# Designed miniproteins, single chains, continued (4), part 84

Each design is a single chain, and the fold is of that chain. pLDDT is the mean over its residues in the fold that is shown.

## One batch from the design tools (miniprotein)

Design m14903
Fold by ESMFold2-Fast:
Structure m14903 (fold): chain A 68 residues (1-68)
Amino acid sequence: PEEIFEREREQLLKVADELTKKAIEYAKKGDINKATSYAVSAMLAYVGAGDLEKAREALKKIDEEIKK
C-alpha cells in the first residue's frame, strides 16, 4: 500500500519542481501574474507531497527573483 502512495508522492514532487521552474522563468521575465500563479500551484503540489522544506525553499527562490 505504501508503494502506491510513494509513486503518487514522486509524481507530485516532479510536478511541483516543473511548476517552480515555470514560476522562476516568468519572474525573471517580469510576468509577476504568471510567476505567482505557478508559485501557488507549486506550493499546493509540494504540500500534497508532504515536502514542506522544498515548498519553503521554492517560495524563497521565487520571491528573491520577483524582488530583483
Scores: mean pLDDT 80

Design m14904
Fold by ESMFold2-Fast:
Structure m14904 (fold): chain A 79 residues (1-79)
Amino acid sequence: MKQTLTLTAKVPKEVAEEAAKRIDEVAGLKSYTFGEEATFEVVLEAENQEELDKQKRAVADIAGELGKKTGNRVTVEEH
């Protein structure tokens, strides 16, 4: 099964780069764009629901850490 997430956050470049690396380790990072805001397109792909939920939790944890480090909200859109 497959699901796409888009994460958007106003963060410094170093924080965005670390987040991109961590996302790529736990799920498929399709694209990463850094500008006024950092935007990450994440593809979750798993053979079963348990693995998909595990990937979702890992990405959510990274988003939470990103928000905590910067004090800025991280927007997550599910497709």
Scores: mean pLDDT 79

Design m14905
Fold by ESMFold2-Fast:
Structure m14905 (fold): chain A 110 residues (1-110)
Amino acid sequence: SREAQQHLEEALRHLDQKRYTEALEHWQRALYLATPEQRLEFARQVAEKARKLGETGRYLAILADISSPEEPSEEARQAMEIVGKAATRLSKEAEEKRRQMLKELGEVTF
């Protein structure tokens, strides 16, 4: 959707400015509103952008990578499934679970 694309553009802009909290919120919203094809492409763009930003960006890059089909590990597949299920649910509770999953993913993939 156009709304999903707009949130992706905001996320990338905030990443350029090292505003990681705002970037993460816009990226999560973009994935939440995106089609499955858009979600994979969005994850790749965020991962590529985040890789060059150091330690805080590295967590976003890891999360974005495991949202792509290029990450083949069992842990990555499980994390992608958890994130995918959370992202398809349009609720406040799903957003809270997504924030918890980001913390878990940082611990699992780091």
Scores: mean pLDDT 60

Design m14906
Fold by ESMFold2-Fast:
Structure m14906 (fold): chain A 68 residues (1-68)
Amino acid sequence: MAMANSLIEQGKVEQAIESLEILAEQYIRRGDYKSASRFYLQLSKIYKSQGKEDKAKKYEELAKKLEK
């Protein structure tokens, strides 16, 4: 949680987004959809904090799709 709060802070947001996208893709390739779903939920939270609701909704829907 403490690290997630730090990543949501404005100064590190873009790097956090890039890292989470890479991790989500890597875990999807491995078939680990639960971990990929969690990374998409973190992306959704970050975009929501930036006021980018369209992006946040997209990643939330992707996360729900992976949970089957």
Scores: mean pLDDT 75

Design m14907
Fold by ESMFold2-Fast:
Structure m14907 (fold): chain A 87 residues (1-87)
Amino acid sequence: MSLDEQFEELAEELKELVENAEFLSEEEKRAYITMIDMALKSRDYAFLTEIADALVEKAKEKNAPEELIKKAEEILRRAKEILEQRK
């Protein structure tokens, strides 16, 4: 798979996680989805990584289910790997 395909897949997974995240308010969900869409349009791998990192921290602070935290951490790890390969 190309780096760009992996980036698109991660962005979609992150959007799905945000849409289903009970620990986020409706306003927070809209904000995160907007940011992810901006990262996708600009192909900003670093920005997607920052969004994923912020979401992991928010999930931990809000005591989100362990499964959700692990999924967010996995997306963050994969985003960092893609960003490193692009450098």
Scores: mean pLDDT 83

Design m14908
Fold by ESMFold2-Fast:
Structure m14908 (fold): chain A 88 residues (1-88)
Amino acid sequence: AERDFTLVKPNKELQEILEEVGETKEEYTVAELTTALVNYLVKKKLRDPQDATVVHLSERLKKLLGVERFSLDDLGTVIERLLEHSEV
């Protein structure tokens, strides 16, 4: 509850990534940022064709997060990495 209500400002790079899918907010709660990331993954069709729980990152997200792919089971960890690239 406490973490979920914290507003975060994505850095410029993350803002530009999210704007590609119409996510243009200045500030997000952690839950809203999670939803925005999932929308990005869906709209960019980044899920692995053989395992829908695995997502392959776009070049921009790969550069931001430093990973090629992740499991949706690790989504919370990925969101925490995105928070490192955001103002609280």
Scores: mean pLDDT 74

Design m14909
Fold by ESMFold2-Fast:
Structure m14909 (fold): chain A 93 residues (1-93)
Amino acid sequence: STLELLERAKEYLEEAIREAEKKNTEQARDIAEQARVGLRTLDRLEAELNTVTDPARLQELERQAQLGLEQAEIMADIMRNGSIDEALALAEA
């Protein structure tokens, strides 16, 4: 479901934040903030699911959730590998 996609995306963003915070650098804090922006975006999508009745818009929300999951997974992977600059560039894209 779309909610399950959003929950998985949040898990990856939380992982990215956790890994970034371990580094205790200004750049890592910036990465953590970008991931928190992502979490707020996912919360907005969840809130929209409560008000949307149009099937086409529900399909679009699912597509956005899938893209969010893909981006979150990549961000978490980059952070695990210690590539802070690459994670920041991805967050800005």
Scores: mean pLDDT 78

Design m14910
Fold by ESMFold2-Fast:
Structure m14910 (fold): chain A 69 residues (1-69)
Amino acid sequence: SVRENVYRLRLISEGEYTLEEVEAMSFEQLKERYRELLKKRGMTDEEIERLEKALNSIDEYVKKLKEKK
């Protein structure tokens, strides 16, 4: 999913984890590590929940684009 790929890319780009480490993580681990990263960057729980909803909307949009193939 787009959400999973966003979690992986962000964790790598922030220097918190390697590609190999994020490839070994489950979706639940990726989501939790990404949440921890955002909290470390100063985001509130409410802001993180809002971002999660936005990422879910993007994932839904990408699924619609895939149907247009």
Scores: mean pLDDT 77

Design m14911
Fold by ESMFold2-Fast:
Structure m14911 (fold): chain A 95 residues (1-95)
Amino acid sequence: SRMQELLDRINDVLIQVLDTADTRTLPYLQLASDNLLDALNSTDIKEAQKLIDSALELLDTAIRLETDPSTRELLRQLKELVKELGKLKLEELKS
């Protein structure tokens, strides 16, 4: 499925980021991942939206804290994938 393809891509990018990320960035990545997982497990559209928005804000914080340009670019890619996954999750909940 399209959702599984996005999840696989998110996991691939996340593994790369976790290998190179600054110690200051790691807590925000962990919290963003937790919020994304909670959003995917939610059956409530408003709850899922809030969790997705929170995950994206946490990723923006991670991008700002990163000093390595390559890791920042991976974080930007991760954010765009999370946006796409979030849209699909919300569309499924509306169906």
Scores: mean pLDDT 88

Design m14912
Fold by ESMFold2-Fast:
Structure m14912 (fold): chain A 57 residues (1-57)
Amino acid sequence: EVTDLSKMTKEEIDALIDHLIEVGTPEIQELAREAKGIKDYEEQVNKLKEIAKLASS
């Protein structure tokens, strides 16, 4: 589970984004594609926090 997003490596974050693009809802997929385009680790983590909050609701 992705509760500790801030502790994930860049590789793990990229893998999570790929998974969300494959199995997420349309809203999650859009956010995941945005996150995939972000090369800065900190900004990518922040985007994934938003995605995780939506997925965990």
Scores: mean pLDDT 74

Design m14913
Fold by ESMFold2-Fast:
Structure m14913 (fold): chain A 113 residues (1-113)
Amino acid sequence: LLEKIEEVVELLKEAGEEQVAIDVRGAIEMGLLDVAISIIEKALKKEKDEKKKELLKKALELVKELKEEGLEELLEVFRGLLLAAVDAAVTPNPEEGRRLFEERVEEIRRRAR
């Protein structure tokens, strides 16, 4: 999941669409995959260079794969991070809360790849 997000960003940057890469990454991180798809599709409609179109099409396909394969996984990652953050915040011992949060973040990272 995280690797696919980074690949999408790199493909958009390689296509010369640095602002699109920033906007798409933000949309994916917010769980707004339809917004990410729309942003790439708009860039693709305006692009005239065949090689850049190929890169944009690859990025679009990866975001669609994230939507089909990753929406539930992405939501699970966000839920896990939110629960870990809440757990850390309500722990009477901040040091134990930080350790528990770090352990859950690492587990989520392992599952997201």
Scores: mean pLDDT 71

Design m14914
Fold by ESMFold2-Fast:
Structure m14914 (fold): chain A 55 residues (1-55)
Amino acid sequence: MKAIVVGKPGDIVSVAEVAEKTGLSREAARQLLEREAAKGALEYVPGRGYRVLPP
C-alpha cells in the first residue's frame, strides 16, 4: 500500500481495528502504528489506542 488510511484526523484506532482493515497480524499492525506514531502521524493514548493526527 502507498499509504494506509486507518481513520480520519481525531479518530482513535486500536491495534485490532488496524489489523482487520489492513489484513496484518496484530503484532504487525502494532509495529505499523508505533512507526506512524514515531513520525508524528499518530498519538498513543494509554488504554484506548492511537489517535490519528492531522496531516
Scores: mean pLDDT 72

Design m14915
Fold by ESMFold2-Fast:
Structure m14915 (fold): chain A 77 residues (1-77)
Amino acid sequence: TKAKLEVAARMAEEIIAREEEIREELVSLGMSEEEAEAAVREAVELARKMKEAAEAGDLEAAEAYYREMQAVLEAAV
């Protein structure tokens, strides 16, 4: 639905805006700074793709990018 697409775009924007906070959280969980920067960079790229898919009306693609982003962040512990 259009509402889900708007939520997906907003969630992606929030992740992009919180890039530095997420990096700091990953370091606090035991990652090196280099590993945290790499994981956050990948997550931000996926968030950017998620936003583009949501803006194009492709909910399935937006959800797929969201799952990939979660997997990247979850693997980074």
Scores: mean pLDDT 79

Design m14916
Fold by ESMFold2-Fast:
Structure m14916 (fold): chain A 65 residues (1-65)
Amino acid sequence: MSKEEKIKIIEGGLKLAEIVGAERAKQYAESQNTEATKLFVEELDKNNLDYKKAAENAKKKIEEE
């Protein structure tokens, strides 16, 4: 998976969380089981379901790889 594809998935997760809430967005991300969705789930857990902070931290980690 490319860095661009990972970032797109994180941005999709952020948009989903804004519509359905962080808990449902996390459940959907867990069902997708990709490298990017796993990272988003980890950041959601670390940030107490603050999906904006989780998306920011996930994108930063992808850019630093």
Scores: mean pLDDT 83

Design m14917
Fold by ESMFold2-Fast:
Structure m14917 (fold): chain A 73 residues (1-73)
Amino acid sequence: DDKVRERIIELLELILSRLEEGSEKYKNLQRVLDMAKAGASPDELRKYAETLDKETRDLLLQIIRVAEAAAAI
């Protein structure tokens, strides 16, 4: 769980560095990053994704999936 969360944080920081800082997507993913840094589990992040627009939700779900796959190695 901690390894997956650390990987989610790393991927979110990388993605945020490539997004426009003022965008809605940036603001929503920054909130997710703050939640992950505060100790939110992948399942808690998935639940929060349900409150987001489709594009940001789909991106967040992909980040979580990639982090879980990477943490399994």
Scores: mean pLDDT 83

Design m14918
Fold by ESMFold2-Fast:
Structure m14918 (fold): chain A 64 residues (1-64)
Amino acid sequence: MEKYIQAAREALEKGDVALALSHLEQALLVDYDNPEAKALLKELKKMGLEDEVARLETFVRERL
């Protein structure tokens, strides 16, 4: 779990949004209620990626 969150943060630091979303997907599939993953989703929404985050949340919920 922590490895996915760390990888997502590293991807965002490099500006690789697609890679960050991919790592967040894996983290949420393991633990949907992870507070670090939810905080990172909130950060992505602040960056103007609200639609991408909504699609990711829907995708994960359908596969839980």
Scores: mean pLDDT 79

Design m14919
Fold by ESMFold2-Fast:
Structure m14919 (fold): chain A 94 residues (1-94)
Amino acid sequence: MPVTTARLEVEVPRSEASVVVVPRARAAEDGAVLTGRAEGLTDGVAPAVREKAVGAGESTVEVRLGAYGERTRVLATGTLRGPGTVEVEALPVP
């Protein structure tokens, strides 16, 4: 089964803000799986992962990663297991 991955690094400002990672996929057929992953790169924040079975067409999954007091760099990853395309967005949330 084809696998497509999108990646984005973001810098989270100094705050108690979480980062919400939202991969968006357009699956060509039913039976695909969309995975979102958020990983802290500097502060040892535990990675967060969410997986969703998706049908043909557009789908999103939302993954929240906590961030604490210092600047955190976050790697946001969206993966589609199945034919189609994926992009990823990351949003700091207070």
Scores: mean pLDDT 77

Design m14920
Fold by ESMFold2-Fast:
Structure m14920 (fold): chain A 57 residues (1-57)
Amino acid sequence: MLSQEEIDRLFALLRRFGLPADGRLDAAERARLQAVISLLDTDGDGTLDAAELAGVK
């Protein structure tokens, strides 16, 4: 689904939003993460690049 680089960038983004990026996500946090991934996947191919992640707020 996500490359290692995309995952690392996503965790950095979560830290920037003040969310704990320690890999301990509860069900609500995981659901929000999935929703963000779906929103950023504009092409609908399940792949996120660094530019798409950088464009998040």
Scores: mean pLDDT 56

Design m14921
Fold by ESMFold2-Fast:
Structure m14921 (fold): chain A 82 residues (1-82)
Amino acid sequence: SMELIERLKRLVEEYRELARELARLYYEQGKIAKGIALELRAIGVEFDAELVIEKGGDLEAFIERLEEEIERLREEIEELKE
């Protein structure tokens, strides 16, 4: 549905913003390879989202997995700030 596509697009943007923030924290800690790997994964998430939309794949399953990943990014960011 168009509503699921719009929800997915918003989640992809949220993932990108959180991944960027977490990568910044990794760089500040000298974890360069980990920061780069996270930024590359964020690009991969964007491409995978476009692919699932284009192929008419399981949008609900992709959204569920992406929401779980977003929560993990939030937890890691909070841990590194505290």
Scores: mean pLDDT 87

Design m14922
Fold by ESMFold2-Fast:
Structure m14922 (fold): chain A 67 residues (1-67)
Amino acid sequence: MTREERIAQLRAERAQADAEFDKNKATVEKESAGLPPELKSFALKAVDTARGRRQAELDARIAEAEA
């Protein structure tokens, strides 16, 4: 695999991860609609935390591949 192919793959993974997190957040929002606000906030924060961690991981891998 060339460096360009690896970077393209990582960028595709990044875009796919973002789309999946958006979908997951919408699902959690819908499923938690009947829960107390504290539990809903906890669930949404967990999704946002996981998203941020994954985004940082992929961004770091892209930066390494581009160096």
Scores: mean pLDDT 81

Design m14923
Fold by ESMFold2-Fast:
Structure m14923 (fold): chain A 67 residues (1-67)
Amino acid sequence: LTPEQLEELRRYLIEEYGLSEAQAERVLELVKRGRIDGAGALLMLEHGASAEQVEAFGRFVLELEAR
């Protein structure tokens, strides 16, 4: 992901899930490492994301990577 795509993903996490900037950065570090499964698990376990929200997150990451 480019720096611009990472910033778009950070805004998505803050706006859609209500994460702080520090919490969003933890999720982004997992995404940068290709750990999309780990990022989804973190969203569910620490931020109360539903399975539907985690699926939407995964789709958004794939959309960004396809650009």
Scores: mean pLDDT 81

Design m14924
Fold by ESMFold2-Fast:
Structure m14924 (fold): chain A 76 residues (1-76)
Amino acid sequence: SMEEVTRELTERVVKEVEEWMKQNPNASRQEWFDQASLIFHEALEEEQKRHHISPDQAREIMNAVMDKVDELLAKR
C-alpha cells in the first residue's frame, strides 16, 4: 500500500540522514537539508523501479518524508 511505501521510505531516509549528520557534525543546517533531499530522491527512485508511483503520489510521499526530516533537523 502507499502508506507502507511512505512509512518504509520515511524510516530509511531518516536513518540515512541521522547517520550522515553524525559523520558530518560541522555541516550547516542547509547542507544537512540538501543531503537529506538527495537521500530522499535516491530512495524514491529505487522504489519507483519496484512500484508505479504517480507524480501526485511522489509529492505526497516527499511532503511526509521531508516533514519528518525538518523535525529531525529542528531538534539539533
Scores: mean pLDDT 82

Design m14925
Fold by ESMFold2-Fast:
Structure m14925 (fold): chain A 93 residues (1-93)
Amino acid sequence: MHMKKKEEELIEKAKEKIKKKAEEEAKKRLEKGELTEEEAEKLKKQLYDLSLGIMEVELRSRPITEENIEAIAEESFNAALGFQRGIDRAIER
């Protein structure tokens, strides 16, 4: 019955992990010359927002444990990254 605060802490930790992964991906593309600094900041925000949306769906169907939250965070980020790459492919430039 006192599980809600621990679950909230695990969710916040997952959000921090997603934020870090989004920053690392944006930095990687910036260092490769694939993005400008402004585009890298936009990508970071987009990946973070998409990952959070996917994570919220996952959290409805999976137990919130230390083991599961790490997997959910990583899976949500990877799904968001795949979706973002799909959008890039659909934009003719």
Scores: mean pLDDT 78

Design m14926
Fold by ESMFold2-Fast:
Structure m14926 (fold): chain A 120 residues (1-120)
Amino acid sequence: SFEELLEKLKKLVEEIKKAKTYEEIIKLMREFEKVLVEILKELGASEEKIEKFRELFEKAIEAIEKKDVVGFKKKLQELFEVFLEIYEELYPKDPEKTEELYKIYQEFLDEVLEKVDELS
């Protein structure tokens, strides 16, 4: 259900707050992306937008694996822009669920950025 997937995202954000290594952050980011994509599909996001999001997410992961913090932050900004395109597509279909997802995604980005700065 949406509620079960949303709770999984919230737990992953809390785990990111506790992460102590880049390897842990990367693992948690990959798990977050899988759950997020399941939610986006359930809410009726277009395959084109989901594929664009996945491609940019993989590029962000590649940057952080190479310890390219600047490239990583740039890719997270591009991901946020694609997420906003998805938000605009989903909001008219289900405003309440879309707004809840948006808030969790913002928290995810904030915690990942804080952790990467902490570990750099």
Scores: mean pLDDT 88

Design m14927
Fold by ESMFold2-Fast:
Structure m14927 (fold): chain A 60 residues (1-60)
Amino acid sequence: SVQRGTIADAWVVAVRENKTIAVTLPDGTVVYIEPSDGIEVLQKLLAEHGQDIVDYKVAE
């Protein structure tokens, strides 16, 4: 199922669930957040893509 939130929300879900989360950005770009991704990766994604509302789901 698709969820709606921020890139930071998707990162929290990835860490909590220990799962890769696919995030669809407002421009249609898909990025993947892995549970092993550190705060540095989150900060880089926020700098490149902002804090806009995004759709995200568990990557299978």
Scores: mean pLDDT 77

Design m14928
Fold by ESMFold2-Fast:
Structure m14928 (fold): chain A 77 residues (1-77)
Amino acid sequence: DQQIQQTSRDQSQQARDQHPDAYQFVRDATNTQRDGGSWQDTGSYLTRTMSLGTDAGITTMRSLSTVGDTVFQQQQS
């Protein structure tokens, strides 16, 4: 569990550090989804922009959204 958490956090931080706009874009996408926005459109754009691959694109997007929330809480501690 801790190894997975470290890997996810490290990957999230790397993405944020190398592509800060992309990381913020993911957070904005999450807010748009909650507000009933175009989740599909934002997801497609992120996948194309990051060019992470077929099964990595969507999963990375979701992972960044989910892990981002966890990392944010850990930073506040």
Scores: mean pLDDT 51

Design m14929
Fold by ESMFold2-Fast:
Structure m14929 (fold): chain A 81 residues (1-81)
Amino acid sequence: ARELLLSIPGVRLTLKEVEELAKEIQETPDEEKREELRKKMEELLEEALELALRQSPPELHEAIRELFEGAKEKAKELAEK
């Protein structure tokens, strides 16, 4: 299921961008810019969820939502740490 989700081009590219933003946050000395990057990460995760739901069969929708809920929670923890 997860591997199938990552095979969707739009979703995989967005998740790669999220990973790149996480690295940029670690390298950014400005706290205001870090917060802006964290918000952008959350927005990209929401876009990836929408793309995954549109391109996946209904049977996978619940599993996809749970997967992205976990990803959102990790993004929030990175923003608060």
Scores: mean pLDDT 71

Design m14930
Fold by ESMFold2-Fast:
Structure m14930 (fold): chain A 63 residues (1-63)
Amino acid sequence: AHLEDLDEAMFLLLIGVLKAIGASEELIEKARERYEKGEPVSEILKKVNKELGISEEELNKPL
């Protein structure tokens, strides 16, 4: 399978997750704009998490 097709599917999943967690429409639009510029979904994810103030390490932090 082509990696580009997988990136598109991953991007659509990211948008769905952002909506599910209550992210702003403005943040979702920024993610779409980055994808249209050809930015890899992994990089878009990192930038979106930074904009949300969420660290991936915090999400995996044990009590």
Scores: mean pLDDT 70

Design m14931
Fold by ESMFold2-Fast:
Structure m14931 (fold): chain A 88 residues (1-88)
Amino acid sequence: MRKERLELFEDILALLGSMGASQEQLDRLRQLFLERLDAEEQNDLDRKRQLDEEILRLLEEMTGKKFSSLEDAIADLLSQIVRRKEQE
């Protein structure tokens, strides 16, 4: 489960890098993803919420888009990854 989530985060990082995100932004996002996974394992809802807000803000900065939630941002990025893999 956690390994699959890390692989998913790596796919998101690769997409953002292809969109022009800096290495500094990618490294920071990776660190935030790892901290969020730790918060989920510990069931620390307050920390998870804080990390979700930080990740969302960074994703908005990296993409130039505004999202209603982290779930919305992740869904949009995953949709782009799937579409690129399925290019006709």
Scores: mean pLDDT 78

Design m14932
Fold by ESMFold2-Fast:
Structure m14932 (fold): chain A 100 residues (1-100)
Amino acid sequence: RPPTSPEEEAIQKLLEALTDPSVPEEEFRRYAREFFRVVDRDGSGYIDLPTAIGLATALKRLTGLPNVPLILFKKMDGDKLTEEGFVEALLEIRREIAAK
């Protein structure tokens, strides 16, 4: 049964872009923003600390990078992760993957 939900599609596209250096940075930034908006169900423009911890754990497992939580938390403004902070964290994670 192939994935048919828009949320699953956004997650899959982001994960593929994280490991594919041929994806342009501008397109990757778009996928990251789309994923952020899926996670930010409240439409607040921020991911709260519990959600950020869960996301960091998931990304660490998916990428195999032990420093993913540190990269993500470094971009947090107090207990909030902004859309742009999230995008910049994912760009750093993508760069780390490419360096392997």
Scores: mean pLDDT 76

Design m14933
Fold by ESMFold2-Fast:
Structure m14933 (fold): chain A 65 residues (1-65)
Amino acid sequence: SAAERAALADYLLGLADRPDVPADVAARLRRAAELIREGASFEEVSAATGLPVAALERLRAAALA
């Protein structure tokens, strides 16, 4: 749903802002959040960012907890 996409995107942006996250990882998380907000599939996000689909599924579960 749009609400679940928004929750996941906000969660990813929160992770990207953490001081312990490397700059290249933060950039990938921000790019993933943009694509998710635009309605991209996890396969599309994975192809664009290098984040595995399995990792995106775990992040979605955490965001909706």
Scores: mean pLDDT 85

Design m14934
Fold by ESMFold2-Fast:
Structure m14934 (fold): chain A 89 residues (1-89)
Amino acid sequence: NREKAEELLDMFEKAFGIKLSPELRQQAIAIIEESLSQPNPSEGNRQLLTNLAALYREAGFFEAADGLERILNGKASELPVNPRKPPPL
């Protein structure tokens, strides 16, 4: 699901204060889509965080990569979700 992949990527970029180039963003979206298409959602989510962290590290976003690895290992909370922004009616 490309739309969900783009939303997840935007969430990570916002949380870590980074912005990927269009080329890297396309690669990240492909990683997320592939992970979301896994038969086992738990393994898919683990692969998502692992592969996205590796992409960020290779791209030089070391702090963001560390953040994703900490989420993967359960050493940090998932990205904070703020319910103060309800969808417009």
Scores: mean pLDDT 72

Design m14935
Fold by ESMFold2-Fast:
Structure m14935 (fold): chain A 95 residues (1-95)
Amino acid sequence: LEELILEGFRAALEGDREKLAEIGKKWQAIRPSYTEDQLLDALIKILPKLKELLKEALEKGAAEEITREAIEQALKDLDTIEKLVKAGDLESLRK
């Protein structure tokens, strides 16, 4: 699960549409097997690596459809998630 999410973000940032399609198929196959809590837990586990990927994309550039502003917003969102996790307020991350 964690690796699949990381690979999806990596492929999206690199503009690798073939890889994205493959990740999308895997996601569709496994999504019904996971709860929202399990997905959130996986996201929390990959936060440091995900932030690293986003920072790298800001330096090297990302796919044409991904703006610098979108990457900066994603980094802010991940910082917010980290703060909520540290505070124990995980309820705010669930909709």
Scores: mean pLDDT 71

Design m14936
Fold by ESMFold2-Fast:
Structure m14936 (fold): chain A 80 residues (1-80)
Amino acid sequence: AEKKAQESLEKTRKLGEEYPEIAPLAEESIKRARELLEKDKKEGARQAAQSYSAVAISAVGVEVDRELEERRRRELEELL
């Protein structure tokens, strides 16, 4: 359980590094999960998993936005 929580925190950290737009969200999520892990390993592990899910969803949103911007740029170039 604790090892999986640490893996979730590391994945969350990597997402924050790949997606600067969500880096503050990733950092805050990691901090909260680590604080909970020190007090209650079970709740901390749950929080780490939930935080990773939220950050991962946000990262997908950033990728979708980047794809939409590229598509819009191509559409505009075709009209020029």
Scores: mean pLDDT 78

Design m14937
Fold by ESMFold2-Fast:
Structure m14937 (fold): chain A 85 residues (1-85)
Amino acid sequence: STAAAKRRVSEFLKEKGIEVKSVSELAKKTGLSVRTIERLVTGERPLSADELKRIKSVSPKLAEVLLERDIERGVRLLEEGVRRL
């Protein structure tokens, strides 16, 4: 549900110390749906270049947190692959 998605996004933003007026305003300003933002903050899928650009224009801090998480995940996957060689 939209309410559950908004709560999950709001909790993530609070945990990371990212201030926004509301999840709905973040969605409006980025042009992304609340569900898309939820998928990105939960790590259900990686951030696209277009989504990074949109989020960065509204909240550079949120863009940084999401990008750093995706980079860290990618590095861990590469390190695990190398360790198996």
Scores: mean pLDDT 80

